# Designed miniproteins, single chains, continued (2), part 115

Each design is a single chain, and the fold is of that chain. pLDDT is the mean over its residues in the fold that is shown.

## One batch from the design tools (miniprotein)

Design m7989
Fold by ESMFold2-Fast:
Structure m7989 (fold): chain A 73 residues (1-73)
Amino acid sequence: VSPEELAEALRELAEEEKDPERARRLRIIADGVLAGWSLNEIQRRLGLSPAEFLEFATEAATEANRRVRERKA
């Protein structure tokens, strides 16, 4: 999965997200992935604890990767 494909899938998830804070977090992760930011930099910009970030980022990355893989299959 390319950073561009992952970022696009994350932006789509943000657009579908009804919770504005969750949508904001997904957009920040998408921007960070596209810009090549480290996981630590993305976590810092989100203002989440490491545990909260890991939980949210794992869920978001799993769904985004699933969408990208389904498009390629």
Scores: mean pLDDT 81

Design m7990
Fold by ESMFold2-Fast:
Structure m7990 (fold): chain A 91 residues (1-91)
Amino acid sequence: NREEEIRRQSKENEEVSKLIQELLKLSEINNVEEAKRVAELYLELARKSDEGGRQLVADRVRGLIRKLRADPNADPEMIDILEETLREITA
């Protein structure tokens, strides 16, 4: 059913757009609670993405881990949360 397929794709695009908007709002991770929220959003985005989209999400999470590792004031728990998220996305 082409109408059902189009409506499903439109709904998925709206959900993905909303997730991206929330992630843009959380561009800086300053504490463990924000790291958990970002992890949830990336996992949900990965679940709604195709293989190429999941690779882009994984690359973004790797970038955040690299940024946090370069920050001497970053809580190690934030890094652990994102590393677990990356493992789930790339499994």
Scores: mean pLDDT 77

Design m7991
Fold by ESMFold2-Fast:
Structure m7991 (fold): chain A 80 residues (1-80)
Amino acid sequence: GSMAEAERQREFDAEVEEALTLIKKAVDAISEINKLFREHPELTEEQKKEIVEKIIDAMRERGLSPEERVELAKKLIDEL
């Protein structure tokens, strides 16, 4: 029936929307970190790499949210 088909479509659309939301948050965090690097042109490529590696290590050890990744990037830049 059309109602059952609409319910299955809504469930599928909700799963896709959740996946897109997670991807969007990750992309937005990457974009914000790249913006921070553009706002700090004094940073060397080696310093930028070190900041990214520290964020990746913290993600592996602590499971940082996208927002926490951006805040860690800001803190690491401020400590230079």
Scores: mean pLDDT 78

Design m7992
Fold by ESMFold2-Fast:
Structure m7992 (fold): chain A 66 residues (1-66)
Amino acid sequence: ALEEALEAARAGDRERALRALKAAVHQHSSNQELVALLSEAARALDAGDLERAVALIEKAMQVARE
């Protein structure tokens, strides 16, 4: 889910990225820090800020690597 969201966001596929982020939020619902980062990434995508969305997804992937 996180890898797919990052790939889609980097490709500029906003619809696919949002779908993947929604799946990642559901998968990681017990991790509040991760959910917050993914929610901010979704907001960035909605605002058309692709660079910020990619950075937030990359940070979420680092948190998930625990």
Scores: mean pLDDT 79

Design m7993
Fold by ESMFold2-Fast:
Structure m7993 (fold): chain A 112 residues (1-112)
Amino acid sequence: SLEEEARKLLKKGEELALKGENPQQAIDYFIKAAELGLRAGNPELASEGLAGAIVVMLKFKETSFNPRLVALLHLFRKYLDEEKIVEAARKWAEKLGLDPEVVERIVRGMLS
């Protein structure tokens, strides 16, 4: 199912991000998971994928333009709850050794 594929991609992204290996591939896995979550009609799964991509970008200071991430940020405003994205971002921040309060402020700024 789309949800099963999205969950596999979330796990792959998390594994790469925790190891500090290939941040761009981790971001791509998280973006794909968010896209599949939206297609599956699962906003929590989509929010987890979107938040994971953002937090990995923040941790590894990835500044490369990603048109798929930009498109997801625009889609968020129509289909996703800001509080769910913020909650997922805080959890990813904790797992990846970032300050959840700082990550929340940045994410809210990106969504405003």
Scores: mean pLDDT 83

Design m7994
Fold by ESMFold2-Fast:
Structure m7994 (fold): chain A 89 residues (1-89)
Amino acid sequence: MLKEIYEETKKTRELGEKEGTDKKTVEMLGGTEKMVKKEYKKGKGEKTDMENTIKNLEGTRRDLEKEGFEELKKKVERVERKLREILKE
């Protein structure tokens, strides 16, 4: 699960760079990628780190919606959903 989420966050950041979204949004996506990679490498997720990352992704999703990046918004929503499912387990 964490490996799949890491791969999805990486692809989402790469798409953000390709589509020319704001540098701030790319940096936030990069921060999420680094957090998920750290948890994937450890084989465990820290609840507080994941909760903070979900809140950051919610902010990024709202910014992408305002900017009209609908595909990136959908990819961020998918990552948020997967992280929330891990928190339920």
Scores: mean pLDDT 75

Design m7995
Fold by ESMFold2-Fast:
Structure m7995 (fold): chain A 60 residues (1-60)
Amino acid sequence: MSTEESLEAMRKAYVAAGADPEEMERVMEESLKEGLSVHEAERRLTEVARAQGVPVGGLG
């Protein structure tokens, strides 16, 4: 699975859980532009979602 596909799936899940779609899209785009690993990009998305009050599994 490509990095882009994995990030898109995670972005959609967080948006469905209440994250701001515009902010999530921006974070995803910046992560892809920087060539971040899937792991680092996923962490960045999770951090932003958590800051917005979205419940993220395994992190509290």
Scores: mean pLDDT 75

Design m7996
Fold by ESMFold2-Fast:
Structure m7996 (fold): chain A 72 residues (1-72)
Amino acid sequence: SLVEKLRALAARAIERAAKEGRLPDLAAELRQTAAEVRQLTAQGKLSPSLGDALVAVLDAAVAQAEALAEAQ
């Protein structure tokens, strides 16, 4: 599913960003992507169930990236 693919991509992106010292940049990009998904859902371009699932994955990825950045 698209949700499973996004979850896998987010995990790989976090691992790479952690190695490169780019976790704050990744967190900002993930937040922007979540905002875009919310906007597409509001416009009826995504079903609410799919939009909510994608936002949940992105919000979890933001939280993980921010936690890792603070831990250094």
Scores: mean pLDDT 86

Design m7997
Fold by ESMFold2-Fast:
Structure m7997 (fold): chain A 55 residues (1-55)
Amino acid sequence: SLEEERRRREIDEQAEKAGNDVRDTAKKAGLSDEAIDTLAEAVRDFVRERLEKER
């Protein structure tokens, strides 16, 4: 449904925001670009899965 499409977009947006927050924190901690990307991706995936489950 159109509602499902809107929810998916909202979930993607929330996941992206969480990933960006993690990137900022990891950069301040002095992690490598590879580690930052890995953590941000893991957090994005986690947030997506959690929000998808709550539908």
Scores: mean pLDDT 81

Design m7998
Fold by ESMFold2-Fast:
Structure m7998 (fold): chain A 92 residues (1-92)
Amino acid sequence: MEAKLERVRERLAAEYMTVEGLSPEEARRRADELIERTLAVAKKLGIDVSKLSEEELLALVRSTEIAVEIAEKLIEIGEEFDRLLAERKALE
């Protein structure tokens, strides 16, 4: 299991360095954070990650990444909406 997680971590870090131009340290940190979030979600859903293949584990991690990106965008939209409401009240 640990060796499988390490391979998934390395693959994610390599992609972050190549696609997003992150430093090796930043890419590894981001990969570690995403894997930790994925394992927490899997535990809540009753998914035994030790029974998953490397490709299935990578797919679960990528699904978690997409869900986090959607959540972050929703937070940004909410913050922008709050700013617009504050500006409107200042004009009233």
Scores: mean pLDDT 77

Design m7999
Fold by ESMFold2-Fast:
Structure m7999 (fold): chain A 100 residues (1-100)
Amino acid sequence: SKEEKVEELLERIDELTDEALKSKDNEKVKEQVDRIRELIEEIKEILKDDPELLLKALEHTLEQLMRILREAELDLPVLLYVIGEILRIIGEIFDIELSL
């Protein structure tokens, strides 16, 4: 089902978050964040007709990016990159909520 596919993609986002938190390499953290972005785009395509489930998936992903921001030791360029991704997700959440 689409719910099962989304759950699998969210589990992959959780795994990428854990790898980012374990990484001592800022470039690898950026790579993990880029992969999280790709998974979000896949989730958005799957849930294009289900805005309520998409909202929940984006909120989950936002919490994982916030964990990276709080817990990973980031240099300034990668810190700003993660903040940029957080702001992008917040904007998408806002757009969906205004459309409900």
Scores: mean pLDDT 88

Design m8000
Fold by ESMFold2-Fast:
Structure m8000 (fold): chain A 95 residues (1-95)
Amino acid sequence: SMEEDYEKAKKLIKEFVEKLLKGEEVSKEQLDLVYGFAEGLLDVPELRAQGFAILGGLRAQFPDYVPSGEYYELGLKLAQSEYAEDLLFTFLSGK
């Protein structure tokens, strides 16, 4: 379900932010999801600037990473959902 997808994504984004702050290795699934989410935000006019900011940060930290797969597609989908703002705040705050 979309709610189950949201809960899964929120957990992965929280873990991604925590691992980055601790200098720990992030997973492919986390990178795919966050890249997809940021790219999907570019199609949402009110969140587009935040999408560009996240993509800039990701490209600086993971310069040669090419996102793909089901978590990338999930990120794209969730960026255009009712959960987009909550997931964005999770990324920015780690909450």
Scores: mean pLDDT 89

